Designed miniproteins, single chains, continued (5). Designs and how they scored, part 19

Each design is a single chain, and the fold is of that chain. pLDDT is the mean over its residues in the fold that is shown.

## One batch from the design tools (miniprotein)

Design m16634
Fold by ESMFold2-Fast:
Structure m16634 (fold): chain A 99 residues (1-99)
Amino acid sequence: MREEIEKELKEYIEKTGLTLEKLVEEIEKLEKEGKETPDSLLLLAYVLAYIEKNEELKEKIKKKFDTFVKKLVAEAIENPTEETLEELRKQADEAYAAK
């Protein structure tokens, strides 16, 4: 599931030269200038911080979400625990084994 998304994101980063560090610097620059940060930039930085397991940057970026929808998406990304993922895998394996 996540391996394909992580691979596509890595290829996109290599192609564009965009790194989590550069994205965070751009967000902080816009914030210091009193400009609105684009939703796409915040979401991309949050997803990259999540993939890199950088909890400090995840929390920092999450606090920059200004809408309920953006906060809800961020919470949904944080909410899949290894236990919930294991339970989903168990259900998928059980359904696959039954066929």
Scores: mean pLDDT 60

Design m16635
Fold by ESMFold2-Fast:
Structure m16635 (fold): chain A 89 residues (1-89)
Amino acid sequence: AREILEEAVRRVEEAVADLPEEVREAVVREAREAAREFLEWVAANPETSEEEVRRGAELLVAQAVLEALIRAGREAEAEAFRAAFAAAA
């Protein structure tokens, strides 16, 4: 679980690397906090499967990237990302 969420935060860092520093720092911080809260939730729900953790990690990455694109004023890219994410779900 921890390794999957650490990888998810790393993916967020890579995905937002070309965005303005203010947006990058805020979104990465929020992603790290979300990952911590998710790990605490998994610890309280030990029956949670690895597949459910991976799904949660994908949602965390998707939400962080979408929020970053919106904050950076890239509305068209945000809409395209949302459509691609919905198609993959």
Scores: mean pLDDT 78

Design m16636
Fold by ESMFold2-Fast:
Structure m16636 (fold): chain A 81 residues (1-81)
Amino acid sequence: MVKPEEQRLIVEISGVAKSERGKRIVEILADTLGLELKQLGERELLISGVFPISQKPYLDQGVALAGREMEKLEVKYEAAP
């Protein structure tokens, strides 16, 4: 039986860390989720990558935790082709 191909999410999370401690927490969360973290400024962060939709609850938890440590949080999910 051919399983339907698992849909992946293209994930982009951006924002400004509230503090150096908050930045470190966000770095740990990105690493835990297997996403890439790019530093755009001293505290401006971009987290991006491809994430399996079956694991979305872990992504949602990580985003909630990151939101506590970040200002101007923007989250974008797109279906991967």
Scores: mean pLDDT 77

Design m16637
Fold by ESMFold2-Fast:
Structure m16637 (fold): chain A 87 residues (1-87)
Amino acid sequence: LEEKLERLERLAAELERALAAGDYERALELAREIKRLAAELPISEREKAALLAEATRLEAEALRKLGKTEEAEELFAEVEAAMEAAR
């Protein structure tokens, strides 16, 4: 578990740097890798859902910056629905 958590932390830091640098293609790849890793973590379903929602939101931001507006809107809608379902 600690190895996967270390990878998750590293990917999150790289994603923040990519977004800050305007490297949206790299940010998109990192967000998708975080989603893949998060799905495999042996953590609670609630924690997993929250982590996946945040990674999906960042994926949507990167897509919007790349001009893929329709794809980004679909992902933002998924995040909003997931957050509302949790309340």
Scores: mean pLDDT 79

Design m16638
Fold by ESMFold2-Fast:
Structure m16638 (fold): chain A 63 residues (1-63)
Amino acid sequence: SKEELEKIKEIVRKSNLPKGKQDGLLAALDEISKLPLTKEQVERLKQALIDEFPELKEAVESL
């Protein structure tokens, strides 16, 4: 849902990721949030974020 995408963006904003990585990821998530996503697509996005940025796992899994 759009609400889950906004929560994911908030997790990224509050993360300790390097500034360039954080800004790039937020820009990508903003573009994705403009598209109608299914529940399955949101779950795959969450898993892809955990796989690429394991430091976000605990926060993303709490959603």
Scores: mean pLDDT 79

Design m16639
Fold by ESMFold2-Fast:
Structure m16639 (fold): chain A 64 residues (1-64)
Amino acid sequence: MKVTVKGADGSTVTAEEIENGAGRGFTDKGDPALASAKGLKVGDQAGVYNILTGEGGVGTVIDV
């Protein structure tokens, strides 16, 4: 599942859920990932994080 998230700074990130359900952050390909996209809809809050560095944040879902 792909989800577009808008951060507090106004930037947008398209994130793909990690299908193993165990992780948050960027894939091995460098793409941002959500821990879970299940049940997300436009207007929801979603976290996108790099699990190795802990960098990332919460943003508003603008596309699912």
Scores: mean pLDDT 57

Design m16640
Fold by ESMFold2-Fast:
Structure m16640 (fold): chain A 62 residues (1-62)
Amino acid sequence: MEIISVKVPVGKEVDLDEIRRRVEALGGRLLGLIDVSPTVKILQVEVPKSKADEVRKLLLSA
């Protein structure tokens, strides 16, 4: 398994249910949305290494 972290812009609504559903369909798991600072949130997912590139593309386009 590989953990992928993506920065989320302040004020952007993230559909966590949709992301969770897509990540789980690829054999992964949504770990959560982490408040790193007042202006920075990080979305983290855990996925099989074979699916890591597919999930990175999904999260970067969100």
Scores: mean pLDDT 75

Design m16641
Fold by ESMFold2-Fast:
Structure m16641 (fold): chain A 83 residues (1-83)
Amino acid sequence: YSEEEIKEIQELKARADEIDKKGPKTYEELVEAARGYAKWYGYQTGETEQAEAMYEEGVSKGGVEVLRAFNTFKAAVDAYEAA
């Protein structure tokens, strides 16, 4: 990862945290938060390919699958930060 890529991932994660604290109000916010957490999780674990695939599948199917992806990545973020 370049310094620019790391900065982008950190900014995306910060935005996802803001959305999560207030609760996603729109589908667009839910997608944005899921993307931010997926990028951060991939960066921290090295599982970038798997995280990206799960996010893309969720967005492609829409609705409940995006929410499932968001909840999955949020749980992983919470577990990582608690360690």
Scores: mean pLDDT 76

Design m16642
Fold by ESMFold2-Fast:
Structure m16642 (fold): chain A 84 residues (1-84)
Amino acid sequence: SEEVRRLLAEIDELVREFLEAYRNGDTEKAKEIFKRIMEKVRELLALHPEDEALRDYARALLEWIKSHFPEFKEEADELLAEVE
């Protein structure tokens, strides 16, 4: 759907912005962007809660964040529990 495509594009842009903020040591900006990523992922899952591909996408993104950004692990784990 158009909404799914829009949310995926927004998440991709937010991830890019998150990586840039994190790389630059802007911890507060990285936290703000991470919160926006979580918000958009929840919106995506709420649109099609039974869509296995969207659940797999969300799980992969959250696991990637956990493995590379341990300071965000707790918040990512909370959303991962909701994806199952």
Scores: mean pLDDT 84

Design m16643
Fold by ESMFold2-Fast:
Structure m16643 (fold): chain A 78 residues (1-78)
Amino acid sequence: HMNPVEEAEAEAEKLLAEHPDAKLIRVDRSTANQYKPGDIIEITDKKTGEKKKAKVLGITRYRSMPFEEAAYLLVKEL
């Protein structure tokens, strides 16, 4: 089962319930380590390739084996 990922998504969805205008984006752990809540960052939508400015509201990190590490950024587009 993907319990660590499912738990991370559940925590992120709980945060989204408090901030319905916010969005979740998945990033590599090294990228996530450069950010902290309150930062204004530029995000790139993987589907469109467009760059948008957003405020980081929260960061939820997870690990999938064998060694793929990722994080969800809870962001609000400006």
Scores: mean pLDDT 67

Design m16644
Fold by ESMFold2-Fast:
Structure m16644 (fold): chain A 97 residues (1-97)
Amino acid sequence: MKKEKDKEVVEKIKEIVLEGIRNEDVEKAVKEVYEIMKSVYGEEMGERAAEAAREIIEEVLEAIKKLKEENPEVTKEDIEKLLEELKKKEEEARKAL
């Protein structure tokens, strides 16, 4: 069914965005989101998804930067744990729907 294909694409995009945040590699994550969305939904949707992914990654990285400036004791491991917890909570929320 179309819903199963959409779910797989959404999961891949989430993994790419999270990896882009962890590695601070915005350009790589944006490119991967663009290629996946372009291959499945066409170029216009790929462009929109790539722009949205860039905006999300940059906003999260800016928030992390501010958090580190105000709380310099925050480690890279603390950020990775937070991202993993967010992923688990989102998966639980989807199963509740």
Scores: mean pLDDT 73

Design m16645
Fold by ESMFold2-Fast:
Structure m16645 (fold): chain A 87 residues (1-87)
Amino acid sequence: MERVEEAVKRLKEGEEEGEKELIKLIEEAIKAGDEELLEYIKEKTFEAILERAREEEPDLPEEELRKGAEQAVEAMIKRAKEKEKLE
């Protein structure tokens, strides 16, 4: 779990390595069949993206910020699934 928190922190700070590590962690959770870990990663990633979006676009409605964050999390999961299929 600490590894997820570190990756989420890097993602929130705009570090590319944070996004790459989260995608890798999602891939590992999928391979292990660890649904609890996958949901935890999804929730933490969503909150980090949403918090960053609020800071960058404070005048946007909360509903639009949440929709954007949900789409970003779904994109990361899709990338992890595609990578899992290639390995």
Scores: mean pLDDT 79

Design m16646
Fold by ESMFold2-Fast:
Structure m16646 (fold): chain A 86 residues (1-86)
Amino acid sequence: SPSLEKVKEELEEILEEMRKLLEEAKENPENLEEKVKEAEEKLKKMKELKEYLESVTELPEEEKEYLEKKLKEAEELLKEIKKVVE
């Protein structure tokens, strides 16, 4: 079972990868549909990590709020990537 700290590191890494995808989509609009799919898979992974932690560990409210904030940041990034495709 990954520690909370390890999951937080993985979420931040995925979030940074999504920010890079958005920047790449804006600067080089090639394979936009593939970039959207990659961003969707990244968001799905973040949701699975949060769900896994909540299923195996009773998380403090502050930690639940942190994870929720990171998921919302990722959802907004995906929304912005999708706007580049439109």
Scores: mean pLDDT 82

Design m16647
Fold by ESMFold2-Fast:
Structure m16647 (fold): chain A 91 residues (1-91)
Amino acid sequence: MKKIEEEAEKGKKYLEELLKNGMDKEEIEKLKKYLELMTEYSKLREKLKDKEELLKEISEKARKELEKNGPTLDTLIKILEEAIEELKKEL
């Protein structure tokens, strides 16, 4: 399933637009954390690719959070942290 990857790419594009309008030190630190979490998430997702229903649930939660709060670094970090925790429970 590519839906989570598509949502991550959309979030990344929106993040790039937000960062163009006023990056500061806090945003740089959050961006680093976001990229680290993206890497960890991608590795866990690949290991658990056969868990399609779980991946769908994670994707739907991510979509709802993004629609509700918009694609901010804090929102993206929260989504990834929650997704990683859910995937780790299945290891």
Scores: mean pLDDT 73

Design m16648
Fold by ESMFold2-Fast:
Structure m16648 (fold): chain A 66 residues (1-66)
Amino acid sequence: MSAEQVAKRIVAEMSATMDPRVFAEMEDEEFLELLRNGSPVLQKIGAPYSDEELRAGLAYLKEVMG
């Protein structure tokens, strides 16, 4: 999955609970921790993606919002 597709899907799934600009300010490690070891809802959002796909998606989000 492309970085853009990962970013768009995560934003769509999490925008009801968190402003996507908050993610754009996170460190990669913090973002991965949130989606791997956070609440069961957040773990389900992160589960379809590899750590590399999540990092790439966050990098894309930071570029678009920065």
Scores: mean pLDDT 77

Design m16649
Fold by ESMFold2-Fast:
Structure m16649 (fold): chain A 78 residues (1-78)
Amino acid sequence: SSMVEQKLAAIAAALISLKTSKMSAENKQKVRQLLLEAERAVQAGDFATAEAKLREALAIAKEDGDEELAKRIEQALA
């Protein structure tokens, strides 16, 4: 569906943003894992798990001050 395609595109954009992120290496690794888990959940139709993983990734991005990454993750949640 267009919603699945939109969410997958937003997660892909977040993963691209993560490559240039100024966050700590530990936080980049945690966010990468959460975004990949969210991608798998969306592909499986498990939107509840995807939303939970995206919200965890968003919290880390906000705490580490990566506003651009946070914006991309928020787009995946919309």
Scores: mean pLDDT 87

Design m16650
Fold by ESMFold2-Fast:
Structure m16650 (fold): chain A 106 residues (1-106)
Amino acid sequence: MTEEQKRIIERGVEKAVELGILSPEEAKTLYELLQRPIEEIAANPEDVETLKRIADKIQAFLESKGLLDEVLAGYPASVRARPASEWSVTEIVRFIGDALAYLASL
């Protein structure tokens, strides 16, 4: 992950807290998790559960604002048809990263 990518994630996480999507504690945990290799996250069931919970919160917020389709525009129909809780770790990490980049642009 580049320094520029880290700054985008940081800004997106700050915006998620500002908008009431995540608590400051959830935001800190998410920022730390997104800096780890995906295979390390996938090996830890507690980290996977935390990411699924956070992804569900972000998905619900974006859907409530009519923004979910914009964030998911490039995603396969099979991903868009399922709640975040049913996604793979790779799909969850991709979605969270894309959603945070979107929020950082607001």
Scores: mean pLDDT 82

Design m16651
Fold by ESMFold2-Fast:
Structure m16651 (fold): chain A 94 residues (1-94)
Amino acid sequence: MVDVKTPQSLEEARAQVEALFEELKRLIAERAPVEKVEEVLKAIVHVLQQAGIVPSKEIQQMFRDIVEAVEAGDAERAIELADELLRKVLELLE
């Protein structure tokens, strides 16, 4: 599947993921309901699937850890986890 994607398609996927993570961190910082955070995380998974990438068990666990931190009211930890997840996701889209 990678062989049929233009460089522009991968760059667009990266830009979309970066924008979604910016929205994710904003929602976490604003103490938005966990349901809104889950909507953004699902959108990130959808972009990865459209790019032909299946999230690893590690990445799936990081999604759960972010949700758990938000539910616990630990916005600082949730943002730190989101930044770590963003770095790993961008490596998959290089």
Scores: mean pLDDT 78

Design m16652
Fold by ESMFold2-Fast:
Structure m16652 (fold): chain A 120 residues (1-120)
Amino acid sequence: IEELKKKAIELARKSLELIEKLKEEIKKSNLDEEVKKKALEVLGKLGEVFEELIKYLETNKSISWKEYEEIALKLSELVKELIDIENNNPDMPESIRELLKELIKTVGEIVNILEEIVNL
């Protein structure tokens, strides 16, 4: 459990770093201002989920099934919003697409680790 928790915290911190890089790239891009606003809002909410997750994992030995389901659902919904934004904006810079791909991959790894923890 402790090793899985440390890995989840490490990946959540990596996700926060990717979110900050994405915010910088989005702000300097030629994307429409409404698209930028929506993407930054979704990234902000995703960052809040990871900050809460880190705090939770640092203060608790395990995750309840209810807490896992709540976190997994929030992450899934926010990731879907990011994918929808990317799909609706074909002119999105490759640098942003690469960072989104890495973020989505990292979120998936976190969810898998949390599922392992909740089943212990």
Scores: mean pLDDT 86

Design m16653
Fold by ESMFold2-Fast:
Structure m16653 (fold): chain A 85 residues (1-85)
Amino acid sequence: METYVDLLAEILGVSKELAQKILDELRSLGLTEHQAVLAAAMAKILLKNKSREEAVDELSRRLGLTREQAEKVIDIVEKALKEAE
């Protein structure tokens, strides 16, 4: 069966080892594993079509995250996407 780590690795295009590190970082922000995967998927889509500020606002509103949590999620996902290339 697919794990949250496997899903996150597929979404971000990173290794399973890096996906586990990212999941741990997202959970340290107070997100559940489900919220972490959903936030990463949404952040990836938003970063392609919207500005960073708009992505933070949308992520915060849709997932009930604080602005600080949303900003850190965007930072983590953006860094992960750069490391995937």
Scores: mean pLDDT 81

Design m16654
Fold by ESMFold2-Fast:
Structure m16654 (fold): chain A 87 residues (1-87)
Amino acid sequence: MMSPLERLEEELKSLGVEKILRASADVLEAPERPQTGDPAVVRVSVEAVLKDGTKLSMSRVVTVAYGDPESLREAILRTVREGIEKV
């Protein structure tokens, strides 16, 4: 499904991002049988291009709500947003 990434691209364009090249999340820590909403520690990695051609590559370890795509989407967005604000 492309919808969550399309929403990220729209929000990031308002911050000057032209497009997202890559976004991924790896689960580092979770309960043995995680339920939706349980805390999970994930490593988020994002690569994006700004409107002026600047490339951003960011990685962050965050806690998200397991099985909640909105929680993960916000974690990815915040990772890139902080990277943009530093450039």
Scores: mean pLDDT 72

Design m16655
Fold by ESMFold2-Fast:
Structure m16655 (fold): chain A 126 residues (1-126)
Amino acid sequence: SIVDKLIEILKEMIKVIQENFDTLSEAEREEAEQLIAKAQKLLKQDKEDPQTQAELTDLLIEMLGFLYRASEYNPEVKEKLTELSRQLLSEVFGKEVPEGTSARELVERAQAFLHELRLEYKLLAE
């Protein structure tokens, strides 16, 4: 399902943060700990609940923004972010992505589709 693919991508984002944690600034480490705690709480919720699905898409948008900022000075984060953003666009949203698309364009496009999906889940939750 789409939700299962989103959960797997979220788990990989958490791993990227954890593996690169010591390279982060103090402020980024605090933000990372908050994002990981939010993710762990959300992963314990019912994944079939549209409200949980909306919260999952919102958290993925936040995670992409965080990883993009870290990617500006960390090449390993940039490589992993590029892979995960391509996976979101191709495997979740079924979009073809041209070779050489920048990390910035991949993130912005992935966030746009996640925002649309979040709105759909919010409507189903009402």
Scores: mean pLDDT 89

Design m16656
Fold by ESMFold2-Fast:
Structure m16656 (fold): chain A 74 residues (1-74)
Amino acid sequence: SEEAEREAALEHARELAEVLEKGGAKKAARLILEAARAYVEDGDLKRAEELEAEAVKEAEKNKEGVEKALKEYL
């Protein structure tokens, strides 16, 4: 269902944001949540893509912390 798809996308974004924040990439975490909301709530795919690209850049600044957090999550 459409509601289940929206809920799954937002939940996945929340999980990823928690991992990023634990890794020290707090700005990347915020950007991922903003991207998910832009996509799910506004239907704005282009804005979501731009926010995701910015989140990747911010996560790269904290790569060591993010990699450690991902290993603990997985």
Scores: mean pLDDT 82

Design m16657
Fold by ESMFold2-Fast:
Structure m16657 (fold): chain A 60 residues (1-60)
Amino acid sequence: SRRAALMAVRRKMVERVEEINARVRAYAERHPLADVRALLAKEMAKLFEEGKALLAQVDA
């Protein structure tokens, strides 16, 4: 069902956001003067494209 597939995509995206946040935090701890905002924006842009691809598969 489409609803179940959309829920699966949502769960995957939540897990990916948590992974990205953990990696960005670890990077910030090692590099306290780094621009973590730019790094986070780059990672989130990739995640948005991944999410679009997964949603397109649900509609296929």
Scores: mean pLDDT 80

Design m16658
Fold by ESMFold2-Fast:
Structure m16658 (fold): chain A 76 residues (1-76)
Amino acid sequence: SASATEGETVEDPETRTATLTIHASVGATVPVLSPAGEVTWLTTGSRDVDVTLTYSLTPDGVWENTGSTVTPAADV
C-alpha cells in the first residue's frame, strides 16, 4: 500500500489533469469511461448528450482518460 504525501499534487509545469467537454449530437459515438475503468464507445440514440472527460498525464507522457460523465445536453 502507498501513503499519499502532501506535495505530490497534479500541479506541474503542464497541468497533469485536463477536462474536456464534448457535445455529441443524436447518433454520434463518444468515449465513456465506466466506473469499472472500462472505456466504452456510447452511441447517442435519440438525443444529444454532453460528455465530460477527465484526463491525467502518465509518467510516460501519455494522456489517459480517467473519468467521464454523460449528461443530457443542456436544455434546447
Scores: mean pLDDT 56

Design m16659
Fold by ESMFold2-Fast:
Structure m16659 (fold): chain A 77 residues (1-77)
Amino acid sequence: KGREDAEALVDVTTDTVRRLARRHSREQAERQMDVLLGITRPLILNALLGSGVPPEEAVRFVREGEERVRRALDEAV
């Protein structure tokens, strides 16, 4: 459950950032991405920790997920 919820949040955030990149300037898309990452980061972490994922693994998942989102922005612009 927690890992599936976390993956779904990363996927939705990635798709949202791709849509932002298509509709906004690079700078505006980056600012909106930073806001989204600030909101989704604690949600992903809480989903993983709440389902028994070890803290080290949960932090690594968040870091790798955020890197995926940032890469999606770079690829879309």
Scores: mean pLDDT 83

Design m16660
Fold by ESMFold2-Fast:
Structure m16660 (fold): chain A 92 residues (1-92)
Amino acid sequence: EEFKERLAEALKELGIFSDEFIQRVLDAEDPRKVIAELLKNAGYKPSEEELKRLGISKEEFDAAKVTNKLNISDEVKKRILDALIEAVERAR
């Protein structure tokens, strides 16, 4: 509830996420699942430490669905990961 609202606000402030993605976070039963799906669609393989900072288990990440593969550079993938970690930390 409050965590989802703070997370959505942090994502808006970071300015790199679409309104559609932010709305998916708000509409999700578990916003961490939406984050895991975005990272998996981006083709980024987070480290165990990065997953811990996101509050996502390895099992949760592995279970995330790939529905929309993103053709983006490794630099952009890392920027997305770093921004997601920042947003989650701001929401705590």
Scores: mean pLDDT 76

Design m16661
Fold by ESMFold2-Fast:
Order: C-alpha cells, then sequence, then structure tokens
Structure m16661 (fold): chain A 89 residues (1-89)
C-alpha cells in the first residue's frame, strides 16, 4: 500500500512552509515536494526512505500565495501519487 499527503502554511509576513509525506508498506518510498508561486517553481526538495513514513519539507519567504505539489513514488512498484494544495493569504 502506498499513501501520500501534502500540507502547507502561509504566515501573514509572507513566510511559507510546504510539506509532503509518504509511506510504502512494501518498502522504500521517494517523496518530492515542489513549491510554486504564480505558476513558477521557486523551490524543491526530496527525501527517500522507509519502511515507514518519509517527509520532505521546504520553506520560502516573501510570498502572498503558493502551490505545494507533492509526489510520492514506490521504488518497488513504480506506483506514484500526486497531491496539490494552493494557499493564499
Amino acid sequence: TLTGSVEGTLAPDGSAKGVASGENSEGTVHVRVRLYVDGKLVSEASATGGPGPVTATLEVGKVSQLTNVGEVTSETTGQSLRREKTIKS
């Protein structure tokens, strides 16, 4: 079983955090988080691990809106999940 989630926060001062999490019951999972502002990629991070939950986290400043895109991939099966969340102040 492959699971995935994305979360984000945007503070009134423009500081923002994006988080993507994933877990693969069959073994290793690869998690990628990408942050977009006005459709432009501003930052990305990834993490690989398991068995168990794996999280990738990213912080940016001076934004009024962002879109957080998370991708979670099983290394065993190649199955992928994509989640997206848009946050506006």
Scores: mean pLDDT 77

Design m16662
Fold by ESMFold2-Fast:
Structure m16662 (fold): chain A 94 residues (1-94)
Amino acid sequence: MMTPAEAVAQLKPGDEVTLVGTGRVTVPGLERGVPKTYTVEKVIPPNELLLSDGRLVELRGRVSYDAETKTLTAEELVDPVEEGIELIKRALGL
């Protein structure tokens, strides 16, 4: 197992990565325990990836990366934009 920062440091723009969330998954179109393949558009240290579909994904908790299968497994895969929007809606009573 590795930190999110160590995992994202192994990736670069143009790489294909298969994401698997084992605990909390809030990324639209991604389900807990279900692998889904994306292309990395940008790596944002320490723990974020911008995907080619325009989604930002934050890795939290324990992470592992398998270079042979290009699979990145994280305890939490979070969309910080969606999380921020939901927090604002709740604060405004919407």
Scores: mean pLDDT 79

Design m16663
Fold by ESMFold2-Fast:
Structure m16663 (fold): chain A 85 residues (1-85)
Amino acid sequence: ARDLALRAAGLLEEAADRLEKAGHDETARRARRMADDLRALAETAPPEVQRLASVGFLREAAELAEKAGDDETAERLREAAREVE
């Protein structure tokens, strides 16, 4: 669970970097906050809570990336969410 949550946080940071380069600064900031929240959960929360939060944030970030037009980042995030389940 910790490794999955940290990997999910890394993917959210990567998504944020791509969104920021595309000019979607607000969406990028939101993805970075999700990554920070997952890192905090990786330190303190039970494994099942970390897994559920990772899936939820990855799916939300994928939807935001898709709406921003970054289909590659969205697909990568959806695949990561499926792996965490």
Scores: mean pLDDT 80

Design m16664
Fold by ESMFold2-Fast:
Structure m16664 (fold): chain A 64 residues (1-64)
Amino acid sequence: LEETIAWLRAQAPLAPDARRDLAIIEENREKLKKMSPEEAKEFLLSLGLGPVVAEMVVEELEKE
């Protein structure tokens, strides 16, 4: 999660979509850590997160 969050923070000043995606991940950070990678992907997509960013979160969770 930290790598995806850091990447989104770098994009956030210039990209409203990155700012939205960052807020979704930070708000749900504890919840995401308790989910499987598959559950996290479905959950994030249901919140309107972009597929590319959702996949980045899944990749980080799989490393845990």
Scores: mean pLDDT 77

Design m16665
Fold by ESMFold2-Fast:
Structure m16665 (fold): chain A 99 residues (1-99)
Amino acid sequence: MKEAELEELLKRIEEVAREAEENPNLEEQKKLVRELFELLREYALLLGDEETAALIPAAEEILLKQMEAAEKGVELKLDAEEQKLLAAGTEFLRRLAEL
């Protein structure tokens, strides 16, 4: 049962990530990013990785803030804590790609 759920979530994650990358509309990209991070959180929880799951909402907020700042033509500088959260999110995605 768990393996089937993980496989289905991985397929959805790949599809949503591709749609977000290819979408020329910023508001639709932001919706897809929110959906992507929710799927990533569900995937982490299914793996029993509660620590990573707890970090995902913060990483989502930081990325959405960067997208909004870019839309407004303002450069958003991330502090050391925010940069660490993005690095943790990137490492989680790298580990997903190796599964």
Scores: mean pLDDT 73

Design m16666
Fold by ESMFold2-Fast:
Structure m16666 (fold): chain A 88 residues (1-88)
Amino acid sequence: SISVLSEEEIEEQTKALLEKAKEAAKSEEELKEGEKKVEELRLQALAARALSRDPELLERAEREAERLEAAGDEEAARELLREIAEEA
């Protein structure tokens, strides 16, 4: 699982997943969707790594991300994820 891994392990697994996504894609649209999902997983893994050191912050960040996702604001959710991933 891409979660609470080292930064190097995250990069290695992200590369492997991206390669698999490219292999599985039957169209340019599917490839872009796959790449987007892999990037989201990478950001989630980096954010989890940063938040693993502060369980209280992790809980609050997860609640806020869930709220933004439920509201359909995917861009705001990704922005939050990027900010947290920056701490990794």
Scores: mean pLDDT 75

Design m16667
Fold by ESMFold2-Fast:
Structure m16667 (fold): chain A 99 residues (1-99)
Amino acid sequence: VEEALQQVRDDPEAARRALAAAARGGAERILARLGPEDPVAREAAELLRRAAEALERGDLEAAAEALRRAAELLREKDPEMAKLVEAGLRAVELVREIT
């Protein structure tokens, strides 16, 4: 979290790309952890992919909304992944604030 926040201040564009890559990796990780047959895992993974695509095109508002929804879905099934997604949301909000 601290490393991501520091990167946002130093290079917001690089931070945005790193957050997109993290969101894509998060989608793959949640499917691996909960199983691809779990409907919550599938919906959360789809939201994380949407967040990554939004970040790649610079749509920070769409990215924040997708991350918020993904965190809500994961809160009961995978609290640790929900915390990671919430950290990503905070980083996206910081990028919006300084760019």
Scores: mean pLDDT 79

